# Designed miniproteins, single chains: the designs that were tried, part 58

Each design is a single chain, and the fold is of that chain. pLDDT is the mean over its residues in the fold that is shown.

## One batch from the design tools (miniprotein)

Design m1930
Fold by ESMFold2-Fast:
Structure m1930 (fold): chain A 152 residues (1-152)
Amino acid sequence: SAARRAEAERLNREGRRLEFNEDLEGAIRYYEEAIRADPEYAEAWFNLGRVYEELGKLEKAKEYYEKAASLYPEDSPERAEALLNLGRVLLELGKYEEAVEYYKKALEIDPNSVLAPEAYSLIAEALEKLGKLEEAKKYREESRKLAKELSA
């Protein structure tokens, strides 16, 4: 209902306030309450992903970013950002092929995003870890080109 959404949004804002004040434990509690109020409130799942990533709890961050990406509208910039963050967590977990897949999905949603040069650079890093050096060089070149285009 609209009332559950409004309550989840209120609780999410309080979680963000605590996160800004470096009260990560308090922020987690409010984001968990926001999810209890509205389990389809994608922003609270995304924010839990960010806090658990900051705490180095990468498997939990992965689960929360996967949930957020599943709840955002298919072609939304917010879904693209959740997929980029998921890819970065997968890269840190050593899941290089999966990281590449999620970065490519994010780029399909928003190929001209300000985050696109970073996504191309992270694809190149994952491909280097997989020994695909010639493919990695192509993605580094695209990252460099797109960074110049976005700064002109």
Scores: mean pLDDT 90

Design m1931
Fold by ESMFold2-Fast:
Structure m1931 (fold): chain A 70 residues (1-70)
Amino acid sequence: PTKEEIEQEINEALVYAMIGIAKTLASRGKYDEAIELLEKALEYAKKNNVSEEVIKEVEERLEEVKKKKE
C-alpha cells in the first residue's frame, strides 16, 4: 500500500470510530452531543478525501439522530 492509501484507511477508520461513539451517545439520549460529533465527523471526512460511501454513512446517521431528537 502507498502512504496515500494508508492515510485514507486511517481517516476512514477515524470517521467510523466517530460514528460508533455518536451511536452510543444517541442510545443514551445524548442527541445534541451525538449530532455535534457527527457534524464534526462529516467535516473531517470531506476535508480528508474520505470515500463518498463513508460520507453518505455519516449523513445517514446524522439524519437518523436528528429524527430521534424530534
Scores: mean pLDDT 83

Design m1932
Fold by ESMFold2-Fast:
Structure m1932 (fold): chain A 160 residues (1-160)
Amino acid sequence: MPKVAVLAVDLMKSNEDLIGFDDAVAAFHRLQEVPSVHVILARFSNPALNISGDLSELDPRLVPKPSTTIVNKSYLNVFARTGLLELLREKGVTEVAVLGATADGAVLASALAAQEAGFRVTILEDALAARSEEEREAAIETFRAHGARVVTTEEFLATL
């Protein structure tokens, strides 16, 4: 079976008002129950943009397991200066499933960088947080146009 990583992007308290954010939190919890999956929780923190402290806090409803890798990032792309690319290669990961916030922002930038790094990319469309439904739909179309697999969290779990 492919070695799979799940990349939960920017499930931060500051994003709690986004459409689909609660579904992204629920999907993160379900995916942490799968022992064959490497779960990564990425959070944005950039003091030079005044995004630090409370603005970079993870959502308090998140209960990361001891097996969950927490990644601090200062760029939209999660692989930028985090060592995550090396870590996923050392683990022999071949597929990255992506969820979280924002669909058009940090999720898109991280998904494209995973494809450029040679991973298969799966987008969990029901676990994407955005500012509007039109922004979420436009991000989903963009993922499909770049050749990402786009599926629900349930359809993804049925493949593990």
Scores: mean pLDDT 95

Design m1933
Fold by ESMFold2-Fast:
Structure m1933 (fold): chain A 103 residues (1-103)
Amino acid sequence: SLTQSPAELTAAVGETVTINNVASSNVNGQINWYQQKPGQAPVLLIYNTNTLAPGVPTRFTGAGSGTNFTLTITNLQADDYAVYFSQSNGVSPPVWGNGTRLT
């Protein structure tokens, strides 16, 4: 399983926020991060722990190893208020985090 913390996070525009994720087992560095805005499909931000998806701003960064992973958003923008999900295909079946709502 993937456990995100915090479940809810409040931050102002221009701030830096960090979302944590703990995996219950080794995911072989295959942690992906998704952003979901209201009424929209989830969009891939980061894959393989720290690789930025095409078209995603560089203010999104992923890091981690073993079972502990983070998504960091620097210089928060109005467009970043969304729910963020960790996800892994490094285990079978694929698993999703519980989500973090940024307001």
Scores: mean pLDDT 80

Design m1934
Fold by ESMFold2-Fast:
Structure m1934 (fold): chain A 65 residues (1-65)
Amino acid sequence: ASLVGYVARAAVDYTAKTPEELSLKKGELVLVLEDVDENWVRARSLATGEEGLVPKSALGTVAPA
């Protein structure tokens, strides 16, 4: 797939509620790979390399670059 990505920072700790979701710690950086819907993105943790679904509400405001 094409690299679509932007980097976002976890605004809060998030615990995965399903196997498809990614757990995040506050301050963790993620590469957002794709918008799944208006509430969810697919992201990759830059710390672990794991991918999963993350609610957009768990991520901080997207900074360009």
Scores: mean pLDDT 75

Design m1935
Fold by ESMFold2-Fast:
Structure m1935 (fold): chain A 59 residues (1-59)
Amino acid sequence: GKLARALRDYTAVLPNELTIKKGDLFEILKEINDDWVLAQLLSTGETGYVPAAYLEELE
């Protein structure tokens, strides 16, 4: 998948969402829609939904 970095902190609202910190690194597994992606947090291996606007795609 594509690599991405968190631009901002985000606290999960639903159980299937990830809580993230600015600077966290992710693999984007699926782009669900314009607002949400399914991502894996590389430091923990946890998977969940993250707001797309909170991630910066890396080249």
Scores: mean pLDDT 84

Design m1936
Fold by ESMFold2-Fast:
Order: C-alpha cells, then sequence, then structure tokens
Structure m1936 (fold): chain A 65 residues (1-65)
C-alpha cells in the first residue's frame, strides 16, 4: 500500500478495538489511507503495525504523492 503522508502523534492514544493502533506522543506514522474525516489508517515506523488512529491525534508533517 502506498504511503500518502507522514504524521507525528500529538498525544498518547490507546486502541479501543483490534482495528485501531495504539500510539505514543512523538511517534512518527506513515499514513496509508484517510478512511474518513475522523480516522486514518496508519503504519508505525517503530513496530511495523498498522491500524486506525483518530486524525485529531495527528499532525501531518508532509504529504507524498
Amino acid sequence: MEVIAVAQVLKDYEAKNDDELSVKKGDILEILKEVNDDYWLAKSLSTGKTGLVPSDYLKVLLKVE
């Protein structure tokens, strides 16, 4: 799956279900898909795991084509 953006996590988020990704403040994520306005599918660079993260927890650092 192509990376569409790179984002930094603004605050800790604990996954509420198996489709979501737990992240910590300062983590860098590759954004794979904007599923809707509230949740984005992201991949952790440190763990390689993928899952949904609330978009309001993320700051987009750059967009890639």
Scores: mean pLDDT 82

Design m1937
Fold by ESMFold2-Fast:
Structure m1937 (fold): chain A 65 residues (1-65)
Amino acid sequence: MKDEEGLTPLHRLAKAGNAEEVERAIEAGADVNAQDKDGKTPLDIAKENGNEKIVEILKKYGAKE
């Protein structure tokens, strides 16, 4: 499930900075390594926003560096 920018729900949640919703999306089967139109993953977005808690959660669930 991607929108016009190739963003998945997990990309949007990582951008919004809500760690609890990020965990819920992953538990619901979200692809932690999905890439948007620019090749960015949710982990890339979390790092760009400086959200260390979301970075930690994504890495715990297998986010690729």
Scores: mean pLDDT 78

Design m1938
Fold by ESMFold2-Fast:
Structure m1938 (fold): chain A 104 residues (1-104)
Amino acid sequence: MSPLGKELIEAARIGDLERVKELLAQGADVNAQDENGRTPLHYAAMTGNLEIVELLLENGADVNAQDKYGRTPYMWALEYGHEEIAKLLEEAAKKRGLKLKVTK
């Protein structure tokens, strides 16, 4: 993984919207994965940061990315009770003509 990919994952995890914008503008891979197979979108969904979720989706984040445990960002949003993020992920999948993965 590139250094920018690692920084993007961390920025999404801590909720640093401005840093996420900066890293994406620098060409960071929106679908970078850490050692657990988690993308920036997984962490934004887990932490409930709606603005970062929206920004990542606008930059082509994979709504069906699976971590090493077979979990998608949608599954994590539901686990942590982030209903608005779950709805946003469903709408992003529909707009892209994709079936949202909801089970392992």
Scores: mean pLDDT 85

Design m1939
Fold by ESMFold2-Fast:
Structure m1939 (fold): chain A 151 residues (1-151)
Amino acid sequence: PEELAEKLLEIFKEVAKEFGLSVGEVIKTERGDIKIWFVAASPEGEEKATEIARKLYELYLSSDEEAVQYAIELARKGWVVGRIDIIDDTVIFEVIGPKEIIEKLEERLKKEPEVLSIEVVELDEDVAKLLVVSSTSLSPEQLELARENVV
């Protein structure tokens, strides 16, 4: 599952780069399950990306809703905020960012064989959330069945 999380993060970095954004240092926490926080920012914000990822993690510890609201504010500035949760064989990839970036991520990630479902939620006219659920434990046949039942 960690290899799948790394693969999804690399796809994210490639898409972010197409929009002139760079990903700062990733914040990884391990308390039973693995959580990875990351931010893609414009060159002017690049040095702050890691600090912002740490702030998002801190906000999440006190309030998931506050972390989400802060992510939406950053997305309105043209940045992308993401989290990866690794739970057993399941990898959940969640990103909030500008719609055009989210649309490109959806196009890239839906082609990955391990991806079970992709949900895009419009938060306003310019900002969307992408939720990707993926697994390494399912065969191609089981993946097809899971996609039919989850989407």
Scores: mean pLDDT 76

Design m1940
Fold by ESMFold2-Fast:
Structure m1940 (fold): chain A 88 residues (1-88)
Amino acid sequence: SLFEAVLEGDVSKIKPDADVNAKNSRGLTPLHLAAALGYLEIVKKLLELGADVTAKNDDGLTALDIAKEVGHEEIAKVLEEELAKQKA
């Protein structure tokens, strides 16, 4: 599954036809997981494939909120730039 590809940290397993906005039982999207795990290249690939940066998990957190809490500053910057583009 796309979630397994993200958990493995292997960007080459992320297919263009994958549902990048799918939510698991906790409301987590693949973007939330990649942001939590610090997988910058996977974050970039998911955004390229149309991942929704505004999606919230069951705790009301976006991938940006998670990246900031964990301290992945480079991922947080990429997500902030994408959020600005999606609001334009």
Scores: mean pLDDT 81

Design m1941
Fold by ESMFold2-Fast:
Structure m1941 (fold): chain A 64 residues (1-64)
Amino acid sequence: MKIDEKKLKEILKSLGENPTDEEVKLIIETYDEDGDGTLDEEEFKKAFEAMIKEKYLKNVTLDE
């Protein structure tokens, strides 16, 4: 499975997120260990978990 910038942005939008194009690119570059410009299944899971943790941790701290 390969997730490019457009697919990642669409997935995040479908989950109620609103990432910028630059944020999506940065996420891919951060987790793309091979430098192919896409995320495989493992890299995507790492990126997604990090995003969920950042967003949900902040909301839980603020009494979600």
Scores: mean pLDDT 70

Design m1942
Fold by ESMFold2-Fast:
Structure m1942 (fold): chain A 90 residues (1-90)
Amino acid sequence: SMEELGRELLRAAESGDFDKVQELLEKGADVNARDEETGLTPLHLAARNGHYLLVLELQRLGADPNAKDKEGKTPLDLAKENGHEEIVEL
């Protein structure tokens, strides 16, 4: 289902599994999928965990860099809070 693809995409983005992210997006996963509990998107999770190349690829594929989680935080806010300066400088 599209909901299951979205959940798998969120997990792959959190772990930085670049190949799995690409596979899931090719299968039609929504690049802007949201976790129902947190509102986190794949871009939030990749940015929070410092997955620089994955952040670049998700943005190239149409991920919304201005998406806000349930706490009102953007992917950039999470990168800053977690000390990922290389992502902040994108």
Scores: mean pLDDT 88

Design m1943
Fold by ESMFold2-Fast:
Structure m1943 (fold): chain A 98 residues (1-98)
Amino acid sequence: MGLTELHYAVIRSASMTDKDLAVEEVEKLLKEGADVNAQDDINGRTPLHIAAEIGNEEIVEVLLKYGADVNAKDKYGRTPIDIAKEKGNEKVVEILEK
């Protein structure tokens, strides 16, 4: 599959009104053994790349808690912080610089 269930959960978080539920869904998948650093077959993106693009701070923080690689590069050589900067997600940039 091009995307894992964890990728889909992070994508769905962008359209969820209940932010706490979005975080709960992502953390549930991680607790059940989802690979936090899984890369998709389309662009080589990890869940952290997608969270950085969306600008969901809480999802970024939970992914980092479970060992997301801040230096992972997509097929275009972009790290999650590069994508956050391109999208103007300043708070996500601040979190990823820690």
Scores: mean pLDDT 83

Design m1944
Fold by ESMFold2-Fast:
Structure m1944 (fold): chain A 81 residues (1-81)
Amino acid sequence: EYEKLSPLEQAVLEALYRYGGLTASELAEILGVSRAAVRRALRSLERRGLVESVRLPDGTTIYRLTEKGLKLVEEHLEKRK
């Protein structure tokens, strides 16, 4: 459930919902946190099946919401009216 996520995990999901596919560096810049903190949050969200990674040919990894992650964020936004 959304409420079981840490504040940083929630912020990562909301950023990915708003901006689409982002690197860990872009997430760190947007959220004002370290890349290490973002990577820990992303690993937790990937284990939950809420975020997936896509590796680019240059070795860059892009993260994006899964269908499950998108649905969870939308359900949370619905509760806010």
Scores: mean pLDDT 82

Design m1945
Fold by ESMFold2-Fast:
Structure m1945 (fold): chain A 77 residues (1-77)
Amino acid sequence: SAKEIMELLTDPEADPNAKDENGDTQLHLAARHGRVELIREDADVNAKNKLGETPLDLAEKFGHEEVVEKLKELGAK
């Protein structure tokens, strides 16, 4: 759920490449919520969720330009 996903975003010990029930990583959730400070350089920036969406797709969909720029700097396609 969205609440469990937000808890994952705030967990400093969370594996940045771990996927939830929807295939969303911590980076997908940071992108969806515009939390640029939660973007980790060790995360797979091109990971796709079960809907085929990347973190960049979510950041663009929700209008988070700072997250879009950061993801592109980290090699997002």
Scores: mean pLDDT 73

Design m1946
Fold by ESMFold2-Fast:
Structure m1946 (fold): chain A 125 residues (1-125)
Amino acid sequence: DIPKEKNDEAIALVRTELAGERLTPLHTAAMLGDKELVERLLAGGEDVNARSTPSGLTPLHLAAKYGHKEVVEILLKAGADVNARTSIPNVGATPLHLAKKYGHEEVVEILLKAGADPNAKGLNG
């Protein structure tokens, strides 16, 4: 049983933090940490590097932001761009920036091993 509270929290996050973002099913699965759904969507031909509108968030950005280590590993194996940047030019956040900002140290290590640029310009220029 997936606790109802965790599903309600994820729905609340989509409504509050991602309001106005057009997400694919793969974005939502990555944000929720649903590894089985992520694997099925990728097998079905979903674009691993799909970008949200307007921010240009990829599934890897959301998995990194929410600390879903196993989903991060699945997305990277599927060819996710480890250095993908948001479409907002004055931000330009990478998955590594989000993992660091939200304190997900294991995800930071995975992204660095996958070739993330630790010196990429982000939120502070």
Scores: mean pLDDT 77

Design m1947
Fold by ESMFold2-Fast:
Structure m1947 (fold): chain A 94 residues (1-94)
Amino acid sequence: SKKVAEVALKKGIDVNALDADGRTLLHRAAERGDVETVKYLLEKGADVNAVDKDGRTALHEAYRAGNEEIVELLKKYGADPNAKDKDGKTAEEL
């Protein structure tokens, strides 16, 4: 939810802060198909190429979710389509 992201940043949480799984708010928003939150986080300087503990980026999550709007948005902000996860897979191969 965009409101959850706004509250977190207002409390001084780093936009690129990692949770226990090594995932950022951007990873979670992409997984959920939350286009408005993805836009908000990218505008706030979220690292579009941040990787979780499995080597996955937000682009991997967007492809897995099948959300073409988020895929195009992440690419616009410089997402690397050739980034491989720990299984050697790019986002498109998921």
Scores: mean pLDDT 85

Design m1948
Fold by ESMFold2-Fast:
Structure m1948 (fold): chain A 74 residues (1-74)
Amino acid sequence: SALGRQLLEAAREGDAERVRELLAQGADVNYADSRGWTPLHLASRLGHDEIVALLLANGADLTAKNVYGLTPAD
């Protein structure tokens, strides 16, 4: 969905306010792009700790693997 793609972008950019707005609008916290990247993958990898906490509070999946075999913890 458009909201899911925007959430992925906001998580990548470190925009915590935008992440909160998109989650409030019903964005899928576990949205995955065509390569299996989720918001939690990008926020974790880039060290956006506030966004990691927000995503986890909203049910983000820590065990999801992308096409490269990476979890958010990797």
Scores: mean pLDDT 86

Design m1949
Fold by ESMFold2-Fast:
Structure m1949 (fold): chain A 68 residues (1-68)
Amino acid sequence: MELGDSGPEVKAAQELLRRFGYDLEVDGVYDEAAKAAVVAFQRDFGLPADGVIDAAARAAMERLLAAL
């Protein structure tokens, strides 16, 4: 998912980001604020900071959350 995307997948990613402590709205819309939170998450966890969450990046987020 990337800037301009919307739906349940975006909402799920926003809820994961909030669980990691990032402050954003869980509205199911991938806007500039959501992209900024994704970039911050990617930088904090040593991932490529492109602001895009594909299936592999989402799986990595879920694995990182499970390890906490």
Scores: mean pLDDT 72

Design m1950
Fold by ESMFold2-Fast:
Structure m1950 (fold): chain A 111 residues (1-111)
Amino acid sequence: MIPEEVVENAKRAGIKIDPETIIDRIRSLKDVNVQDRNGRTPLHYAAMLGDLELVKELLERGADVNAQDNNGRTPLHLAAEYGHDEIVDVLLANGADPNAKDKDGKTPADL
């Protein structure tokens, strides 16, 4: 998911940021495992967005399927929370841990 502040700044300037522009920005990253201020990787955002093709592309580029953000959440937690069943399946097929616990003790299966 795009940082909300970027979306809001674009709206204020009369610019519509579409999902395609976000995807292009993620694809242009040199390090697919880069973490932002929240500890989230590009794969976390692809899972939140429900973009199956972007998830597959990032995994093919060596994205860490079990990367944890600052709350201990993995991309699988986010896919499950947002109800993206096809992405849940792809992440599990690529070695995602369905028993990984976030800082609240929740697994992806609990979401």
Scores: mean pLDDT 73

Design m1951
Fold by ESMFold2-Fast:
Structure m1951 (fold): chain A 62 residues (1-62)
Amino acid sequence: FEVGEIVQAKYDIESDREDELSLKKGEKVEVLEVLEDGFLKVRSLTTGKEGLVPESLLEKVG
């Protein structure tokens, strides 16, 4: 994944952490930052909220 890329959630994601983002399956997010431990900082295009998501739970659109 790359900064500025639009990706989507593979599954409904429910976060137990304040710094993580909850997403619905198929929800589109913009990648804001690629982190060292397999997390992405993303912004939801649906809600405008920002947070961390494991990159393994996201997929490319198209």
Scores: mean pLDDT 80

Design m1952
Fold by ESMFold2-Fast:
Structure m1952 (fold): chain A 55 residues (1-55)
Amino acid sequence: NPALEKASRLLESQARLFTKQELQNIADQTGLALEDLESEAQKLIAVYKSLGLPQ
């Protein structure tokens, strides 16, 4: 899914926790459902929690 890949790369490139409003902005840019972006963000949050929260 190219839109989801683009969103995942954007999430990873910032290397931080995302707010709801930031996820909505990415959804608007990619055409993805907010719930799909929340799933990708949750994967990154799980990694960040194991390493300590990035700033």
Scores: mean pLDDT 67

Design m1953
Fold by ESMFold2-Fast:
Structure m1953 (fold): chain A 100 residues (1-100)
Amino acid sequence: SSLLEEVKRLIRETQQYIASHPDLSPEELLALVRETVERLKELAKSMSEEEIKELLRYFEQLIAAAYTHAADTLDEETTAALTAELQRLFREFEEFARKL
């Protein structure tokens, strides 16, 4: 699927950006993930149920990458708060996808 390949590219590029920018603040990281989520939502509107399942797996990889960045660069309290917000964004996307 060309849409799934675009999802893979978007997620890969976002993960690469996070990995190459260790100075990303919590606010910048959250803004980047939110921007990526909005792009994923637009792509998801044109995707099949099977493609959406694969998108969710790649999104989990993005959340894991964001968590790793936070754990490596931020204090424990800030990492916990950011992790909670990332989990909230993932749940909101799952709910969005279920309604398609």
Scores: mean pLDDT 85

Design m1954
Fold by ESMFold2-Fast:
Structure m1954 (fold): chain A 114 residues (1-114)
Amino acid sequence: MEELLEAARKGDLEKVKKLIKEGADIKAPLNKYGRTILHLLAEEGDLTGVKTLLELAAEDPSLHGVITAADDGGYTPLEIAVFFGHDKIVMAIEEYLATNPDVLAKLLETEFTV
């Protein structure tokens, strides 16, 4: 998982795809709070890492659940980015949702509180 996280942070989409093909699970919770790799990148304010995972999800609809995944507190990566004040990450996720209305519909079906 650390290798997958580092590849995402560097914007190496090809390496991220290779690691997933080799068995890496980007939907897996990485900590005791149920946070995925996208939650951690949003918390860190890593715009490059977030954009890399958004591009991956745009290519593979089966990965859309990574964008809408809630942690143990019910917070999505978008809500984590809002909480930590990472405006550029908020904008990147919102732009992705605007261009992927099926993902936006799934996000809106879930009741969230920030």
Scores: mean pLDDT 76

Design m1955
Fold by ESMFold2-Fast:
Structure m1955 (fold): chain A 124 residues (1-124)
Amino acid sequence: SDDDAADLHSAAAAGSVERVRELIDAGADVNAQDENGNTALHLAAEQGHVEVVRLLIDAGADVNAQDKNGNTALHLAAEQGHVEVVRLLLDAGADPTAKDKNGKTALDLAREKGHDEIARLLEE
């Protein structure tokens, strides 16, 4: 239901690992998008919640889903400097060549924000 999706988005943004597990086990749609086109994976990745990101990927989250601005979870993690989330997303098959609505890749965002370690990961 819409309420379960909203709960999953809220739990993922908060890093509430146990609540995310409960909602997935209850049959929440892991790929449900909010009004901005964000999935739970986008919100967890933006906040750097490594364990929640791993749970969502294991539950079949679309690692290449784009929000209304064309951002993938990889864009958001790279912009915010979340190195371990970037590694998890790349290992799960995230497309580093995906472009947002401004034509920027996750590498472009990492460079603009000065996240040198993430930039190195995305250059390889």
Scores: mean pLDDT 90

Design m1956
Fold by ESMFold2-Fast:
Structure m1956 (fold): chain A 60 residues (1-60)
Amino acid sequence: SLANSTHAVHPSLTPEEQEAARLAGEVLLKSNDPETVAEAMEALRNRDIEKLKELLEKVK
């Protein structure tokens, strides 16, 4: 579609938000530590992909 429709600003995740959600999900799946979970949720809200990658590396 060529039109700049409202669908583009809908709750559909941007690629950046989608990557952040994926990384946060993996951290939550692999870690039951409340501190790590809280950090992952905070990084997800800030779309801090680098922080999420760091947390995921720590729980691998």
Scores: mean pLDDT 73

Design m1957
Fold by ESMFold2-Fast:
Structure m1957 (fold): chain A 80 residues (1-80)
Amino acid sequence: MVEEIFKELDKDGDGVITFEELKEFVEERYKEKGLELSDEEIEEITKKLLEEADKDGDGVIDFEEFKELVEKYPELFNPQ
């Protein structure tokens, strides 16, 4: 599950998720839930998630950091 989501987000196949890739995923998830969010709100949510996960301070999320995000925000990453 988590590994499948990570691979879907990792468009480059380089083993990290960029801000752009994460933002696109957040946007899609909220649309699936029928929530009306502005581009600004999606960007703010994505920023918070990246800050939460980015332990290295390199502006990308590796697989271990992504797992921690999924643990903190399971409702965002699991379709219910």
Scores: mean pLDDT 73

Design m1958
Fold by ESMFold2-Fast:
Structure m1958 (fold): chain A 103 residues (1-103)
Amino acid sequence: SELGEELLRAAREGDLERVRELLAQGADVNARDEYGYTPLHLAAAVGHLEVVKLLLSTPGTDVNAADSVTGETPLHLAERAGHKEIVELLLEHGADPNAQLKP
């Protein structure tokens, strides 16, 4: 949906207020781009801690969503990028540290 595409962009940009507005308008918190990245993947990869907090507090957020190309979860992206506080937050919210990558 258009709202889902805007949510993915806002999450990648770290626009906390726009993420909040789009979720209030009914944007799918688990919206996926062409690679299967969710808003949580994009915020976690870039290091937008406050956006990650908002997404994790949103009911229905799939903390273990796997992308369509590599099978990477938001936790994998945060770990690779060295975003330690986001890694800790994802684990507190049920991220699977043993999630398997695609071969």
Scores: mean pLDDT 89

Design m1959
Fold by ESMFold2-Fast:
Structure m1959 (fold): chain A 158 residues (1-158)
Amino acid sequence: MEKFIEEIVELVKKGIDNMIKQKKRYIEILTEDENVSVVVSFGRLEGDVLVGVTTGDRLELKPGATFTFEGSVQVRVLEVRKLSEDVTLVVMEETGGETRLTVVAVLVEIDPERGLVVVLAVRLRDFVPSDEFRLALAEALTELIEERREELRELALS
């Protein structure tokens, strides 16, 4: 478990470094076996709705809410848990592609006055994360974002 979280954390670190270096507001990184993909992006919280900064896509942060990307990929919210004032954990299921994925998303608020959040979505194939895994992952990912908070805020607002 610890080694798997460390692998995901390393992918997120590489993603954030690449985003900052290339001035990109979205990145996706996959493992060689494609069993894990990590998406780093920005969103705005409008009450209980997450709005993608780059896409404008809207997702209600409540269990049972669904969203369809470009008519082919469907996302369903399974769980929403507020972990702190600035951190929300969202567990989702992604269907409509060739494989069903479990998505563990961590929303870290980096500019509360603008409702600006970093969206860290970890897509897991053939793995259903335990509650302990989800919480440990959320903690590790939150620490990464807090270390890079100002750089990510400047990137999102540029």
Scores: mean pLDDT 80

Design m1960
Fold by ESMFold2-Fast:
Structure m1960 (fold): chain A 61 residues (1-61)
Amino acid sequence: MPSAEEVMELAARLAAHRKARGLSNAEVAEAIGLSQSTVSNIESFALVPDEETLRRMEALI
């Protein structure tokens, strides 16, 4: 299981990859079945995603 620090680093990387691909946080949320606010909170480090959510985000971005 990744540490909270590793998760935060990956969340920052996912945000960068999302921007590089021209995707909005709403589009990522639709693709993985989460709310746009959940994706936004993960990217802003307000929420630490669980392992499943992290894996799905990485697979899509």
Scores: mean pLDDT 73

Design m1961
Fold by ESMFold2-Fast:
Structure m1961 (fold): chain A 68 residues (1-68)
Amino acid sequence: ALSAAQLARYRAAFAQFDKDGDGVITKAELSAVLESKGNTNTEGAFKLFDKDGDGVIDFDEFVAVASP
């Protein structure tokens, strides 16, 4: 399990992606962040995070990919 300190860092990172504060990351929000970091493969990244195929990334999916 992740430590409380690691979870706090992931929550802070998730909040930076979640511009709307609705508790999910949309493809548009992910695309904007990845483009700012020089990564244009947003489709591949989104498929990796979006396990359910529902078009959004929740906190559990984000943590599962960011900290395998």
Scores: mean pLDDT 69

